# Ledger of designs, part 101: designed miniproteins, single chains

Each design is a single chain, and the fold is of that chain. pLDDT is the mean over its residues in the fold that is shown.

## One batch from the design tools (miniprotein)

Design m3502
Fold by ESMFold2-Fast:
Structure m3502 (fold): chain A 86 residues (1-86)
Amino acid sequence: MEEEEREKLAEEILAQGQKDVAEMEKMGLPDELKQKILQLAKALAQTVKTGDGHKDEALKLQQEVGKLVEEYKKKKEEEERRRAAE
């Protein structure tokens, strides 16, 4: 059934989001980024479950997470460079 397939996919999306957060926690990523990734996973899961109603939210969160990831990468590279210089 289509509904069962949507539920399964939504659960997989949430599970993947939780795994991503756990990996990011091991890497020392900021709480804000972890929260945004969970929000993205939830929005994507809802989009799959209910259809079109949450596409805009999912897209906005995806863009926001992308910005935070890039910002964190730059900060980490700068911090490592500073530590190497000390």
Scores: mean pLDDT 70

Design m3503
Fold by ESMFold2-Fast:
Structure m3503 (fold): chain A 63 residues (1-63)
Amino acid sequence: MSREEAAERLAEVLGVSLEAARTFLDLLFPDKEELDEAELRRAARSMARLAGRDPEAVVAELL
């Protein structure tokens, strides 16, 4: 999945702005054009914790 596609899906699932999702991915994976499933799970769990959501529920909704 592309970084932009991942940012869009994370923003939608977490209810955050696309800008916030992009900024978070830039901090977590600064030189990644494509994210694998493990990287997407890591991003989803980290953002979910910051947003006060259940990480496993967010991962299930994203993947």
Scores: mean pLDDT 81

Design m3504
Fold by ESMFold2-Fast:
Structure m3504 (fold): chain A 82 residues (1-82)
Amino acid sequence: MKKLVVEGASPAGTAAIAKAVYELMKKHPEVRLLDATATRVTVEAKPEYVDELKAAIGKAAREAGESVTITDLETGETFTVS
């Protein structure tokens, strides 16, 4: 399982991202929302769903007009989506 942290959005943008993750969890039981605060979402997914998860987060961020940073907690690698 990969653990990813999404940060950098407003509370409204973060809520939209959390909603996008919940929709993905309905399609893929191996995608899980671990935690959500006003400005941070922590998610867990099998490696095969990471690209789809990043795409869903990027779409939600773009629709909110915001940019976010996704961090892989295992590697420390960061990816910016807008």
Scores: mean pLDDT 84

Design m3505
Fold by ESMFold2-Fast:
Structure m3505 (fold): chain A 92 residues (1-92)
Amino acid sequence: AAKAAEEERLAAALAQAVAEFEQVLNSNSISDEQKLRAAETLVGQLELLREHFPDSPAIPEAARRAAELLERSDLDSERARAAIERLRELAA
């Protein structure tokens, strides 16, 4: 019972985090540097969550969606590519 409730809360929290990340990437008032920092923060959070919830399906799904969003953005820096690579690893 507790584990099922925890997974549901994690899935909801990650869906919200990805939605907020999408808004950051699509914002004209947020700089590319701030968008890159948001991507790096999300990657770090997902990596930490994977250590605590290695069997959660919500983590690879969030990572996959975040990677797609970042890849479709106009951010074409080494930092963006590194973040995409880390997200794709988390999605595997």
Scores: mean pLDDT 86

Design m3506
Fold by ESMFold2-Fast:
Structure m3506 (fold): chain A 71 residues (1-71)
Amino acid sequence: MEEALRVIRDRLRAAGVSDDVIDRIIEAFENSPTFSGAGTRMMDVAVKAGLSPEQLQALGDAFGEALSVFL
């Protein structure tokens, strides 16, 4: 779990997302009862925070990588 969250944090930082927004996205992930629901909640937080299409794609890619390797 910690490694999955680290991958998501590192990818979002590389995409230029602020630490405050990253923390809110991670909180949405941690508060989800399912991995599918986690993806939806993280995307909702990201869209509302005003992330660019490129940053939203980076989040999707990071989540997919976390699922394939750690989840």
Scores: mean pLDDT 77

Design m3507
Fold by ESMFold2-Fast:
Structure m3507 (fold): chain A 89 residues (1-89)
Amino acid sequence: TKTLETKATVTLGASSVTETAESTLTDNDTGEVKTFSFSVTTPFTGSITIPASATVTSGNTTTNYTYTPAGVLNPGETKELTVKQVQTE
């Protein structure tokens, strides 16, 4: 089982979205931990809807995503959120 946890700040402007994030990847079978930091700015207009959860299955691998907090982000707003991904085979 692999777990990726990302703590992110999302800022929605009038014409762009900026994400700053720190991600920790843990391999629960080996105990290996890796940390990544990044910042991305993308041209975007409008509101963003953050779901509470999502599940993706590809072959024998299932990935569960949990977003905290869920909700709508409107232009001019900033939201701090945690994204947890759990991958099982």
Scores: mean pLDDT 71

Design m3508
Fold by ESMFold2-Fast:
Structure m3508 (fold): chain A 129 residues (1-129)
Amino acid sequence: VAERAAQAAVEGLDRLLEELTRKSEEFIKKLYEKSGGAAAVMREALEKIKEIIERTKREILAAEDPERMIEIIRRGTEEIIEVIREATERMMELAPKAAEEIRKMGEELIELIRDGTREIVERVREVAA
């Protein structure tokens, strides 16, 4: 049960990272035309997100029960949300004329994480039942 729950969690996190990467790359292209500095901040944030996901996957694989895996997933995804919030604030400072567009980009990424987290947690619980 734990092994199947861990596999479901890891697959879900890989899918979430793929979606976040795709969306972040779209935003980086748009930001590059407005501010190279803002584009660089988003790129740095994406690298931090990849590191958090890889650490979260390792912690999940070391977890003995699905409840602990869910705690690990929630902690990791909350760290990712914080990275996005901090990056969004810095990008708005670097590109004030694009501040509203940047805010919407950050909100869209946070929604992707929240929705993805719910789906991963639901899948882990489903496999563990």
Scores: mean pLDDT 88

Design m3509
Fold by ESMFold2-Fast:
Structure m3509 (fold): chain A 70 residues (1-70)
Amino acid sequence: DYQQIIDQIRTDRSQSSQISSNMTPDDYDRLADYATQQGDDQIADDFRRISDSMRDVQRRNDQYRRQLDQ
């Protein structure tokens, strides 16, 4: 439930390993859109930063994988 995830993030105000266990960058983008619709721009910004960070890690992993394939 997206509302429960948002409520937990509001309470903890920190990155939680439990929150990320089943989430993709696209899922975080959807949560950011949902938070924006609720008027919570701070949580929306947090989700977008997480999504961007995950995509950056994926790009780095892809580059490293290509180096190993050489």
Scores: mean pLDDT 68

Design m3510
Fold by ESMFold2-Fast:
Structure m3510 (fold): chain A 59 residues (1-59)
Amino acid sequence: LTERQKKIGKLVVEGYSVEEIGKLLGLSEATVAEYIREIFRKLGVKTIAELAKKLKELE
């Protein structure tokens, strides 16, 4: 994952919405949603719980 993808992934795991992440990072909601889709695809995960597990394993 890129640094931006790691940051977005952590915010998703922390319970931030797409709108909230967009405001925090200065990105459109569509751009945030696309990053989230790419993160899930790259890690081969389908749920936020699986994402949380994978991010801890990569740390």
Scores: mean pLDDT 83

Design m3511
Fold by ESMFold2-Fast:
Structure m3511 (fold): chain A 79 residues (1-79)
Amino acid sequence: SEFDELVEEFLKLVKDPAFQLALEHIKRLYERGEITPEQAVEALEQIAREQIGTDPSVDEEKVNELLEKLREVAEKEAA
């Protein structure tokens, strides 16, 4: 899905293994229907902020672009 592709692009930007595991966990919860699309995006935004806070060299503009696309996809998939 488009959501899955955007999460994979996010994983390429996030170099910390702990944040990568957190992203995979959120993706699994979303795919299982355990969390809403909005909850998934909120969790991804939190991880992105923590990643930028620990490594300011991360491309913040690219992170924000992917988050915006993830929000758009989540809104389209919301019932």
Scores: mean pLDDT 74

Design m3512
Fold by ESMFold2-Fast:
Structure m3512 (fold): chain A 100 residues (1-100)
Amino acid sequence: SDEEIKKLSLLGYLVVKWLENGGKPISVKEAKDTIKEHYKLVYGIELSDEQVDAILEGLVALGLLEYDAEKETVKPSEKGIAIFQKLFPEVFEEALKEAA
């Protein structure tokens, strides 16, 4: 579905941000800002805070992101990384080189 394609595209953008952060978890705030920026730049859509929260929760519920409530951080799951590597192998390799 179109919504699943949008979620996979967003997952890719979040994986790149995670790699740029040296493979360390990113803050929930930075993840939410990243979601807003992605939708604005790619789709021309301005998301409300409630919509951003629903999208982030959806990625966690799908097992694509891991959420640490104590630290208020998120990172891609092993499943999320594997999906991104399969769909965008060249982008993943490039992001790894920038993170090194």
Scores: mean pLDDT 81

Design m3513
Fold by ESMFold2-Fast:
Structure m3513 (fold): chain A 62 residues (1-62)
Amino acid sequence: EKYKKAAEIESQLHRDILEGKATEEMIDEKLEEIRKLYNIPDGIFERRRDFYRKALEGRKKL
C-alpha cells in the first residue's frame, strides 16, 4: 500500500505538471510525502525534484 500510494502521488504530480496546475511548492510537498513513504536517499530525492522542476519550467515557457 505504501508503494502504491507513492506511485499515485507521483502520477498525480506528473499530470498536474502536464496540465500546468503544479507549483514548485506542490512538487516539493508531494516529493517529501513520497520520500517519507519510501525512505528514499537524499541523492535520489534531489534528482527527482530537479526533474519535476525542469518539467514545470518547460510548461511555463509554453
Scores: mean pLDDT 72

Design m3514
Fold by ESMFold2-Fast:
Structure m3514 (fold): chain A 83 residues (1-83)
Amino acid sequence: EKSEITARIVGGVIRIVGDVLQGNAEEAVKTLADLIKELPEEYREEAIKAGVDTLKRMGVDIREPLEKVDLPEEARKLVEEHL
């Protein structure tokens, strides 16, 4: 199960990279939000760190697209803290 969760996080990050390379920052942030919602609560911080770090390294402005995605309040706060 933990190996499956790690694979889901890695797969999610690969999809985020693909979205950014296609020039769609809003879709990349949606992909991150969907990944976070699919994971058990205890693994969300790991996924947020991996996804946000990837988006920042690729020069994506996360703030505006983040306002448009549906996220649990605690997950949104974690993303904002990592910006």
Scores: mean pLDDT 82

Design m3515
Fold by ESMFold2-Fast:
Structure m3515 (fold): chain A 66 residues (1-66)
Amino acid sequence: GAEVVLSAEEQAVRRELLALAREALENSPGATDSEGLREALGRIAGIDPGGRSLEELLAEVRARLA
């Protein structure tokens, strides 16, 4: 499979995203690194991930799925 190169904090965000939107993340092969994870979060939240933290992007995903 694709190599996962994420910090412990990024892995925690990815695990939460998998719980919230598993199918969307499984269909995003780039979500195995920091930039891929940010792009997946931005896509699901419907916002541009540029210049935003992973925590801000995850908060937007939670808001959109609530």
Scores: mean pLDDT 71

Design m3516
Fold by ESMFold2-Fast:
Structure m3516 (fold): chain A 56 residues (1-56)
Amino acid sequence: LSPEEIERARRAIESLEELLEEMKTKLPNTRSEAVAETSKGFLEIAIETEKEILES
């Protein structure tokens, strides 16, 4: 991967981690805890994928 690609992945990880924290705060107020867990899982997978790009 190019240095630009790695730097972009780094920024994406940071943004996704912020979004994940926001969802953890807001989603517990919904009626469905399962929905909150599922949404959290999707963001965690996205963050992990970006980190893998950064590491590769």
Scores: mean pLDDT 70

Design m3517
Fold by ESMFold2-Fast:
Structure m3517 (fold): chain A 86 residues (1-86)
Amino acid sequence: SEMEEKLKKAAELLAETIKRMETASPEETKRLALETLDKLIEIFKDDPESKKALETLKEQIKTMSAEEIKLAMKILHKELEDELAK
């Protein structure tokens, strides 16, 4: 399905971002998160609920520490993997 392809693409993108964050500085962690969320918003642009949730997370990232950002990305990845398993 189109949704399954979007979820798979999003999960793969997040997995790569999480891996890159392992060695990233705090500034790089925030930059990577914002760039990844912009790409996720584009992937889900025709799903208003998902788009709104991602835009909300993007605003929250601006005030988060690097460790909070890493945790948020891991939680989002887990949610995408759980949706793919349904």
Scores: mean pLDDT 87

Design m3518
Fold by ESMFold2-Fast:
Formats: structure tokens, sequence, C-alpha cells
Structure m3518 (fold): chain A 79 residues (1-79)
């Protein structure tokens, strides 16, 4: 389901963000790591053709909880 896929994406991005903080990566290296992780997630789920905005709308339309949406947004905005 889309809800489960969004949860998996948020978990992987949260793990990558924690690794970035632990390793003290530069902002440039941090962006590269996150872009690579997002690309991997999107390829695995066949969502690579969706823009970030389209993906967010699709996810919201499938009745994600507010907590799940906030977690995803916080990950995208904090890095």
Amino acid sequence: SMKKLAEEEAERLAEVAEEIRKEGLSPEEALERLEETLEEIRKERGLEELTPGEYELKVAGEELSEEELEKMKEIYEKV
C-alpha cells in the first residue's frame, strides 16, 4: 500500500539523516547521499516518474496519518 511505502521511505531517509549527522558530512555530501537514497527508493517502488509534489499528493490522497506526513516533510526540509 502507499501508506506502507511512505513509511518505508521515511524510515530510510531518517536513517540516512542520522548517518549524515554522525559522520559530520558536508552539506554537499549530505545532499548527494540523500539524492542517492531517494533515487534507490523510487526505483524499487516504480515511482521514479513522479515529481516530489505529485508523490506527496498521491500519498496524502491515500489517507496517510498526519504523523507520517509530518515525518516525511521534516526529513525533506531538514536536509
Scores: mean pLDDT 64

Design m3519
Fold by ESMFold2-Fast:
Structure m3519 (fold): chain A 75 residues (1-75)
Amino acid sequence: PSQEEIDREVAEAFALILLSIAKLAVERGKATPEEVKRMYERALQLLRDAGVDDATIARFEKEGEELLKKVEEMA
Protein backbone atom coordinates (compact mmCIF):
# COMPACT_ATOMS: atom_id res chain seq x y z
CA PRO A 1 0.00 0.00 0.00
CA SER A 2 1.00 3.64 -0.48
CA GLN A 3 1.98 5.86 2.47
CA GLU A 4 -1.26 7.81 1.84
CA GLU A 5 -3.32 4.61 2.16
CA ILE A 6 -1.49 3.69 5.37
CA ASP A 7 -1.98 7.22 6.79
CA ARG A 8 -5.74 7.06 6.06
CA GLU A 9 -6.08 3.58 7.65
CA VAL A 10 -4.15 4.72 10.74
CA ALA A 11 -6.29 7.88 11.04
CA GLU A 12 -9.52 5.83 10.79
CA ALA A 13 -8.21 3.43 13.46
CA PHE A 14 -7.32 6.29 15.83
CA ALA A 15 -10.69 7.97 15.19
CA LEU A 16 -12.52 4.70 16.00
CA ILE A 17 -10.47 4.29 19.20
CA LEU A 18 -11.24 7.88 20.31
CA LEU A 19 -14.98 7.49 19.63
CA SER A 20 -15.05 4.06 21.34
CA ILE A 21 -13.39 5.51 24.46
CA ALA A 22 -15.83 8.45 24.42
CA LYS A 23 -18.84 6.12 24.04
CA LEU A 24 -17.66 3.91 26.92
CA ALA A 25 -17.04 6.94 29.16
CA VAL A 26 -20.54 8.33 28.38
CA GLU A 27 -22.20 4.93 29.04
CA ARG A 28 -20.39 4.74 32.41
CA GLY A 29 -21.31 8.32 33.35
CA LYS A 30 -17.65 9.41 33.46
CA ALA A 31 -17.51 11.88 30.56
CA THR A 32 -18.38 15.57 30.50
CA PRO A 33 -19.86 17.22 27.37
CA GLU A 34 -16.57 19.14 26.99
CA GLU A 35 -14.52 15.91 27.05
CA VAL A 36 -16.77 14.20 24.49
CA LYS A 37 -16.66 17.27 22.21
CA ARG A 38 -12.84 17.41 22.44
CA MET A 39 -12.46 13.69 21.58
CA TYR A 40 -14.99 13.89 18.74
CA GLU A 41 -13.42 17.04 17.23
CA ARG A 42 -9.96 15.45 17.49
CA ALA A 43 -11.24 12.32 15.71
CA LEU A 44 -12.73 14.41 12.87
CA GLN A 45 -9.53 16.46 12.53
CA LEU A 46 -7.43 13.28 12.25
CA LEU A 47 -9.71 12.03 9.45
CA ARG A 48 -9.62 15.35 7.56
CA ASP A 49 -5.84 15.71 7.88
CA ALA A 50 -5.34 12.19 6.48
CA GLY A 51 -7.66 12.85 3.50
CA VAL A 52 -10.33 10.33 4.45
CA ASP A 53 -13.39 10.43 2.15
CA ASP A 54 -16.32 12.78 2.92
CA ALA A 55 -18.79 9.89 3.34
CA THR A 56 -16.66 8.28 6.07
CA ILE A 57 -16.14 11.66 7.80
CA ALA A 58 -19.93 12.26 7.68
CA ARG A 59 -20.53 8.91 9.44
CA PHE A 60 -18.09 9.87 12.23
CA GLU A 61 -19.70 13.34 12.47
CA LYS A 62 -23.16 11.79 12.93
CA GLU A 63 -21.93 9.37 15.61
CA GLY A 64 -20.08 12.16 17.43
CA GLU A 65 -23.12 14.47 17.32
CA GLU A 66 -25.41 11.73 18.67
CA LEU A 67 -22.93 10.98 21.47
CA LEU A 68 -22.55 14.68 22.35
CA LYS A 69 -26.35 15.09 22.44
CA LYS A 70 -26.63 12.06 24.75
CA VAL A 71 -24.00 13.34 27.21
CA GLU A 72 -25.48 16.89 27.15
CA GLU A 73 -28.91 15.44 28.06
CA MET A 74 -27.26 13.62 31.01
CA ALA A 75 -25.61 16.81 32.31
Scores: mean pLDDT 81

Design m3520
Fold by ESMFold2-Fast:
Structure m3520 (fold): chain A 75 residues (1-75)
Amino acid sequence: SADEYVAQAIAALRAGDYEGAVAYAEKALELDPDNIEALGALVHAYERLLAQDPDNAEAKAKLAEARAKLAELLA
């Protein structure tokens, strides 16, 4: 379920596995595209990936996309 993938994404974030957190959060969003918790985990993971590599264009673009969607859902 989406909630199971969210739990795995959060566990990955706690472990410092930001790439794993992205993968699990994206799987949760495939099942539930408006899942606020999955979007939050995705934002956190990409913020951490960008802190490690500021020139990561994919992470920068994906972070902007996830933030925009989260802002729309919380409006």
Scores: mean pLDDT 86

Design m3521
Fold by ESMFold2-Fast:
Structure m3521 (fold): chain A 101 residues (1-101)
Amino acid sequence: SKKEYARKVVEAAILNEALILHDEGLLGTPEARIRAYIIMDTALRTVAKKYNLSEEEYEELRKWGVKLLDEAFELARTDPEGLRARLNEVVKEIEKLKEKM
């Protein structure tokens, strides 16, 4: 579905940024949090406009994204290889959803 695709795109953006910040050694900096928020907000706004998400759908996705951002930062700190594996699986899920749209 378009809603499931939108959610996976936001997930990939958040996981990818957390992994980049880890690889760059920036994960513990104030700048890391700001960068991650900007990437999340950009992805959310892009999918909301493209798929005409309602205000309710946008708010639900935003709240989920904030929780996922905290989880992604923790995973980048404690299990970066598990985070990389999760990102790879999400990318595969996006490609499968794209083929059905």
Scores: mean pLDDT 86

Design m3522
Fold by ESMFold2-Fast:
Structure m3522 (fold): chain A 72 residues (1-72)
Amino acid sequence: SAQQQQAVEESERLRRELVELALKSPEQATLAEKAGGIATLRAQARQGTVEQALQAREEARKLAEEAREIAA
């Protein structure tokens, strides 16, 4: 579904953002762990239902917000 594909693509963009953020932060290990969490959520979104994909995207967004606060 288009909704599921968009959720997977957004999760991948958030993962890449966190990897870039980790390279520029003294909290590299913590940010890399959060990026790994988003990678797991992205895999779940790809393999699951549309509802599971939307939930995984929401959780990935929460991890990205936490990472941005740590890097600030």
Scores: mean pLDDT 86

Design m3523
Fold by ESMFold2-Fast:
Structure m3523 (fold): chain A 78 residues (1-78)
Amino acid sequence: MKIHPLTGKKLEKDEVTLSEAIEIVTEYAKKHGLTQEEIDALIEEVLREMERKGKDTFTLEELQRIVDRALERIRARR
């Protein structure tokens, strides 16, 4: 069974709810040494993508792409 890079856990779901997505990205950001301000910025990116799509769920692939883009922007500001 393969461990997902974002969760560090077994792949059990194709999609995650907004609450699960926030928890996943928060754990991932803490693991990567992000500050609370940077974590908040990452959560805001997830919320914006949810609004743009008009749905309250994300695939793990979509969530990973959002996180990767947000991390690039956060690191570029350092």
Scores: mean pLDDT 71

Design m3524
Fold by ESMFold2-Fast:
Order: structure tokens, then C-alpha cells, then sequence
Structure m3524 (fold): chain A 68 residues (1-68)
């Protein structure tokens, strides 16, 4: 529901930030792991009706995965 969508959206955002920080530090393996978590929770956010929050996080995670 709405609360679950908000929870998953927040998790996706936090993991996306951690992935971006790891990528900037040159830790590609850690960046990939966090980006995979951001992608997972971004998709869960969309499933729970948080379309905008989930979409942003999924796009961010995909960019990190492509760069890592």
C-alpha cells in the first residue's frame, strides 16, 4: 500500500546514494551491490503505487550499474 511504497522508495533512494558514493570512490563492486538493492526496492516501490519515487531510483540505479 501507500506506506509500503513510501518505505521502499526511501530505501531505494538511500541505497542509490550509497552506490553513487561507492562509485565516486572507485569501489565498483560495492557500487554494483548498492545499485542492485536500489533497483530491487525501486521496483517494490512502484508495485506498491509509488510510481514517481520508484522510477527515479530505478533510473539512478541503472546508471550506476552501467558505470560500475
Amino acid sequence: GKEEGEKYGKLAEEYGVLGAIALAAGDRATARRYAELALKYGKKAQEEGNEKGGEGSIKGAQRILDAA
Scores: mean pLDDT 85

Design m3525
Fold by ESMFold2-Fast:
Structure m3525 (fold): chain A 65 residues (1-65)
Amino acid sequence: SLSDLSNDRRAAFLTKLFKDDNWHPSVEEVKEAAREVGIELTDEQATQLSNAKSPEEAARILRGE
């Protein structure tokens, strides 16, 4: 479950996706960042994260909120 992720793992994942003060990752960038930090995502979860409007919304999705 995404809600079982540690705060450190969520922060590392979000840091990989938040580049140049802009939040607009592609689905493939989401999947790659997740793989690098050891998070396994479904296609649906990766799509939801790529469509998040901000790092804060993405963090909420990762917490299972």
Scores: mean pLDDT 73

Design m3526
Fold by ESMFold2-Fast:
Structure m3526 (fold): chain A 111 residues (1-111)
Amino acid sequence: ESKAKELEKEAQEAEKKKNYLEALSKYLEAEDIYVKLKKYDEAEKVFQKGKNLVKSNKEQLEKQLGEGYLSEKSQEFVEKGNKLKAEKKYNEAVLAYRKALILDPTNAKAL
């Protein structure tokens, strides 16, 4: 879908402008679309870009969102993934776990 490619491009532009919150949001949306479309190679590339953005800019993101926000949201996505897995919605559960790992790449419960 052209929408996912536009979101990835917008995320890259936001990242260049140091708008890390906007870039993160757009990478999360692009990842969601690519996985739903079964475009797993594109999804993996966006997933890695999102993870690297958070790893490299965690301090600035937390200044904008509040300390612990990324970790708290990561835990929310883990809980959502666990619930979806219990409902046998495995593809949606994987999406939730991947979003958790983007927000907190060290969150072992999303692995």
Scores: mean pLDDT 79

Design m3527
Fold by ESMFold2-Fast:
Structure m3527 (fold): chain A 81 residues (1-81)
Amino acid sequence: MSYVEMTPKQEELLVRSIEEGLSTGEFLDRLREEQPELSEEELLLLAQIYSSLLESDPKKIAEKYKLSPEVAKRIEEILSG
């Protein structure tokens, strides 16, 4: 699978979507609106990252996909709280 570094805009959308309790599908719809330049393959990869963050240790997933430390911490606090 392709290893992808998320942009700050994508990381912020991911955090906000987790805070709002969005499904993976709702997160994809938001990405299509806010990041219309992304290909369907990129959208599917970001959806996979989002799903993995919800179902796995978010800190480990953040390390695997090179999320910023601030974003990783925010996600961990939301999902572990």
Scores: mean pLDDT 76

Design m3528
Fold by ESMFold2-Fast:
Structure m3528 (fold): chain A 75 residues (1-75)
Amino acid sequence: PDSALTREEWTEDSKSEAAKKARLEIVKIKLEELKETKGLTDEEKEEILKLFETALNNNEDVQKILSEKIQEILK
């Protein structure tokens, strides 16, 4: 599962609290890596983390947006 850090869909199947926490950690690691390798700005990193917080609250609308956002950055 550690190798799946570049894909968000690995956590899409699970909506449990544990899965959401794992996704948050993966997102944080990914953002730190992207900040170093892709030049992701601190602002972009904060925006994605904020979207994740909202995703944890709504569990659908913003979670999909978060996944798309990370996918976009990976390109």
Scores: mean pLDDT 62

Design m3529
Fold by ESMFold2-Fast:
Structure m3529 (fold): chain A 58 residues (1-58)
Amino acid sequence: RKKIAELIAAALIKAGKDALSGRQAHELTGIPYATISAILKELGKKRLTLDDALELMK
């Protein structure tokens, strides 16, 4: 979980984006889309922000 959050945060910074869609997160990090989709549903969101990545590290 923490490793997934770190990959998402790094992808946001590298891409210069404030948020990533599930597909963008999958494409930029290599994390399976099913895993990204599950995280989005858990957070109740459509896109992942840096704050969302920080929440996943807790």
Scores: mean pLDDT 76

Design m3530
Fold by ESMFold2-Fast:
Structure m3530 (fold): chain A 104 residues (1-104)
Amino acid sequence: SVLSLIGLALRVIGEIIDLELNGGDPLSIEAFRRLHEAVVAVLRGDTEAAVSALRETTEIAKDIEDKDALKRMKDLLVDLRSVVDDPAVKSAIEEAIKVIEEKL
């Protein structure tokens, strides 16, 4: 639902703020920024932008060593997967989850 997507966008912003306030890993902050862009693109109905932002999140996640940030990112991606219907967006989310799980 639109309300669930708005809630996800706000949760991602909360993760960015928490990491910035606590001197978190810059790559984790950038990955959450790309994930926020993906959620906003889904809200706008922009499938191409959503897939692009998710792929950028996935590439950055490969270099993240903060396992707690990766776990929180995975939880947000699992919740996003539950509310998106577009097969291309869903596939990009599943690729991101797989890469993160391989690091945990």
Scores: mean pLDDT 90

Design m3531
Fold by ESMFold2-Fast:
Structure m3531 (fold): chain A 81 residues (1-81)
Amino acid sequence: SNEELIAKLRELRAELERNPTKETALAVLEEVRRLMEEHGLEDSAAGVDNAIATVRKETDARAVLTITLITLEELIREIEA
């Protein structure tokens, strides 16, 4: 359900906030992509793939965290709408 998906996205956001590293950000984004695919949200999954590619190339830790958190917040808002 959408409620279960939103709860999982919020859990992943909290995990990143507890462990704010590039390794955690990439693991979170990869799990988010899997959840998007599982729920048939193909456009959202593609958007997460783009975020993963951007984060992998990013050397600024602040930018990595900002991109990942914004991606999660935007997905939560879209699913709630």
Scores: mean pLDDT 87

Design m3532
Fold by ESMFold2-Fast:
Structure m3532 (fold): chain A 80 residues (1-80)
Amino acid sequence: MSELESIDPHLAAEILEIEGDKAYAEKKYLDAGQLYEQAAQLYEQSGNLDKARSSYGKASDAYRKAGKYDLADELEKKAK
């Protein structure tokens, strides 16, 4: 069972965003996109809509670099 479910959503989102930044730096763009998308969802759950939009934007960029253009376009709409 995921321990992330038992901690503050904002803190969990920050951890996932850091993991996404690491994956992105290693050019693991699909992994980075998934981590940023999870972070964005947790930021929305915590009510931090500005960070949620930022993380959706990062996920969109990562998915685009991974060749997942449809996912990138959908997440870019959430990043506005």
Scores: mean pLDDT 82

Design m3533
Fold by ESMFold2-Fast:
Structure m3533 (fold): chain A 85 residues (1-85)
Amino acid sequence: SLQQRTLNEIVDLLKETIEAIKKGDLDKARQALVRLVDLILWDGSIPLDVRGQILREVNKAIQAFNDGDYDKAIEYLEKAIKIAS
């Protein structure tokens, strides 16, 4: 289904972001976070409650990333993966 395809793409982007952070590629991580937020906000196939939960964890990850707390950013992104899976 379209919903399953979008959720799979979100999970792939979340995993890509985590890998970029772990490798210290902060520019790649930042670009992946932007793409992730855009995908979640503009895709109409995701139920509003699931979308809201994923966005909440991703926004917490963005805040931690901007604060330089990369371990906490990864933790929130992993929580987003569990919601999207």
Scores: mean pLDDT 87

Design m3534
Fold by ESMFold2-Fast:
Structure m3534 (fold): chain A 72 residues (1-72)
Amino acid sequence: GPMHQEAQAEASRAEREALAALDAAGQTEGLQGGVVRDDRVEGGISAGDLGARVVGRPGYSEAVVAPGAAPG
C-alpha cells in the first residue's frame, strides 16, 4: 500500500538522524559494545531508541532497553 512506502521513506531519514546523534556522542557501539558481539541489532533499535540512549548519556537514564531484551 502507499502508506508502506511513506513509512519506508520516513524510516530512512530517521535512521540517518540516529547516526548523526550517535556521531555527536562520539562513539557508536550499540549500547555498550557488548550488544554488537553478544546480540545483534536488527530493527530492534530505532532512531528514537538510539536518540534516547544518547541524550541519557549526559548522566542519567532511568530505563535502558537492550536490543535483544526489550520487554520493559
Scores: mean pLDDT 50

Design m3535
Fold by ESMFold2-Fast:
Structure m3535 (fold): chain A 92 residues (1-92)
Amino acid sequence: GLEEEIQRLLRERWEEAERRFSHLQTPEEYIEAAEKSSDPVERAVLYTRAGLLYAEQATPDDEELRRKAGEYFTKAAEEMSRAEEEVRRRLG
């Protein structure tokens, strides 16, 4: 159905973006790449990677790194929402 096609296309674009940006290593590099990208799927992948790296660096008492991780996960979710709307418009 349409929903299955949308989710398949988003997954394929996500995996392609992960491969394209696999050379990046720091949260700052991922954030800079996201800010330069106009593709919401690429932006979502890059913000997710930045958030994961901040979360991995955070100790239990590091509230600032945990807050940054949460902020970038929120940005990633917003970008995926935009990507889903874009794909729906393209297929409809």
Scores: mean pLDDT 86

Design m3536
Fold by ESMFold2-Fast:
Structure m3536 (fold): chain A 55 residues (1-55)
Amino acid sequence: SVLDINREMFVAFADYTDKYLQAKIAGDEQKAKEIEEQFKKVFAQLKKQADAAES
């Protein structure tokens, strides 16, 4: 469970990083910021799940 959640976090990190870099390359600073905010929300949720699984 914790390992599965950590894997999901890694996959999410890789996916959001790719999208963020694409936005930065395009010079779309607003989109890059939106992607960063989405990433923070997803990671906060996954971290909460990981913390619960560790309890």
Scores: mean pLDDT 78

Design m3537
Fold by ESMFold2-Fast:
Structure m3537 (fold): chain A 73 residues (1-73)
Amino acid sequence: SGRERAIRELTYETLEAWLARFGLTGPVDNSDPADRAAVRALQEAVEFPGPVDGVFDDALERYLLELAVQGEP
């Protein structure tokens, strides 16, 4: 539905804003030590229940999208 699409678009915009707070302003490169350090800091800050390994994967993305829908930082 149009509502589901609008929520998804707003959620991705919120995700991009959160990534920018941690210095992740473009595509995340899991092979870059600086991006891995930023992702680790993000995983710790959001209390990610999965591995705190500095890898930006589908599990972390889904968790951040769920937090964004709930209005969490």
Scores: mean pLDDT 73

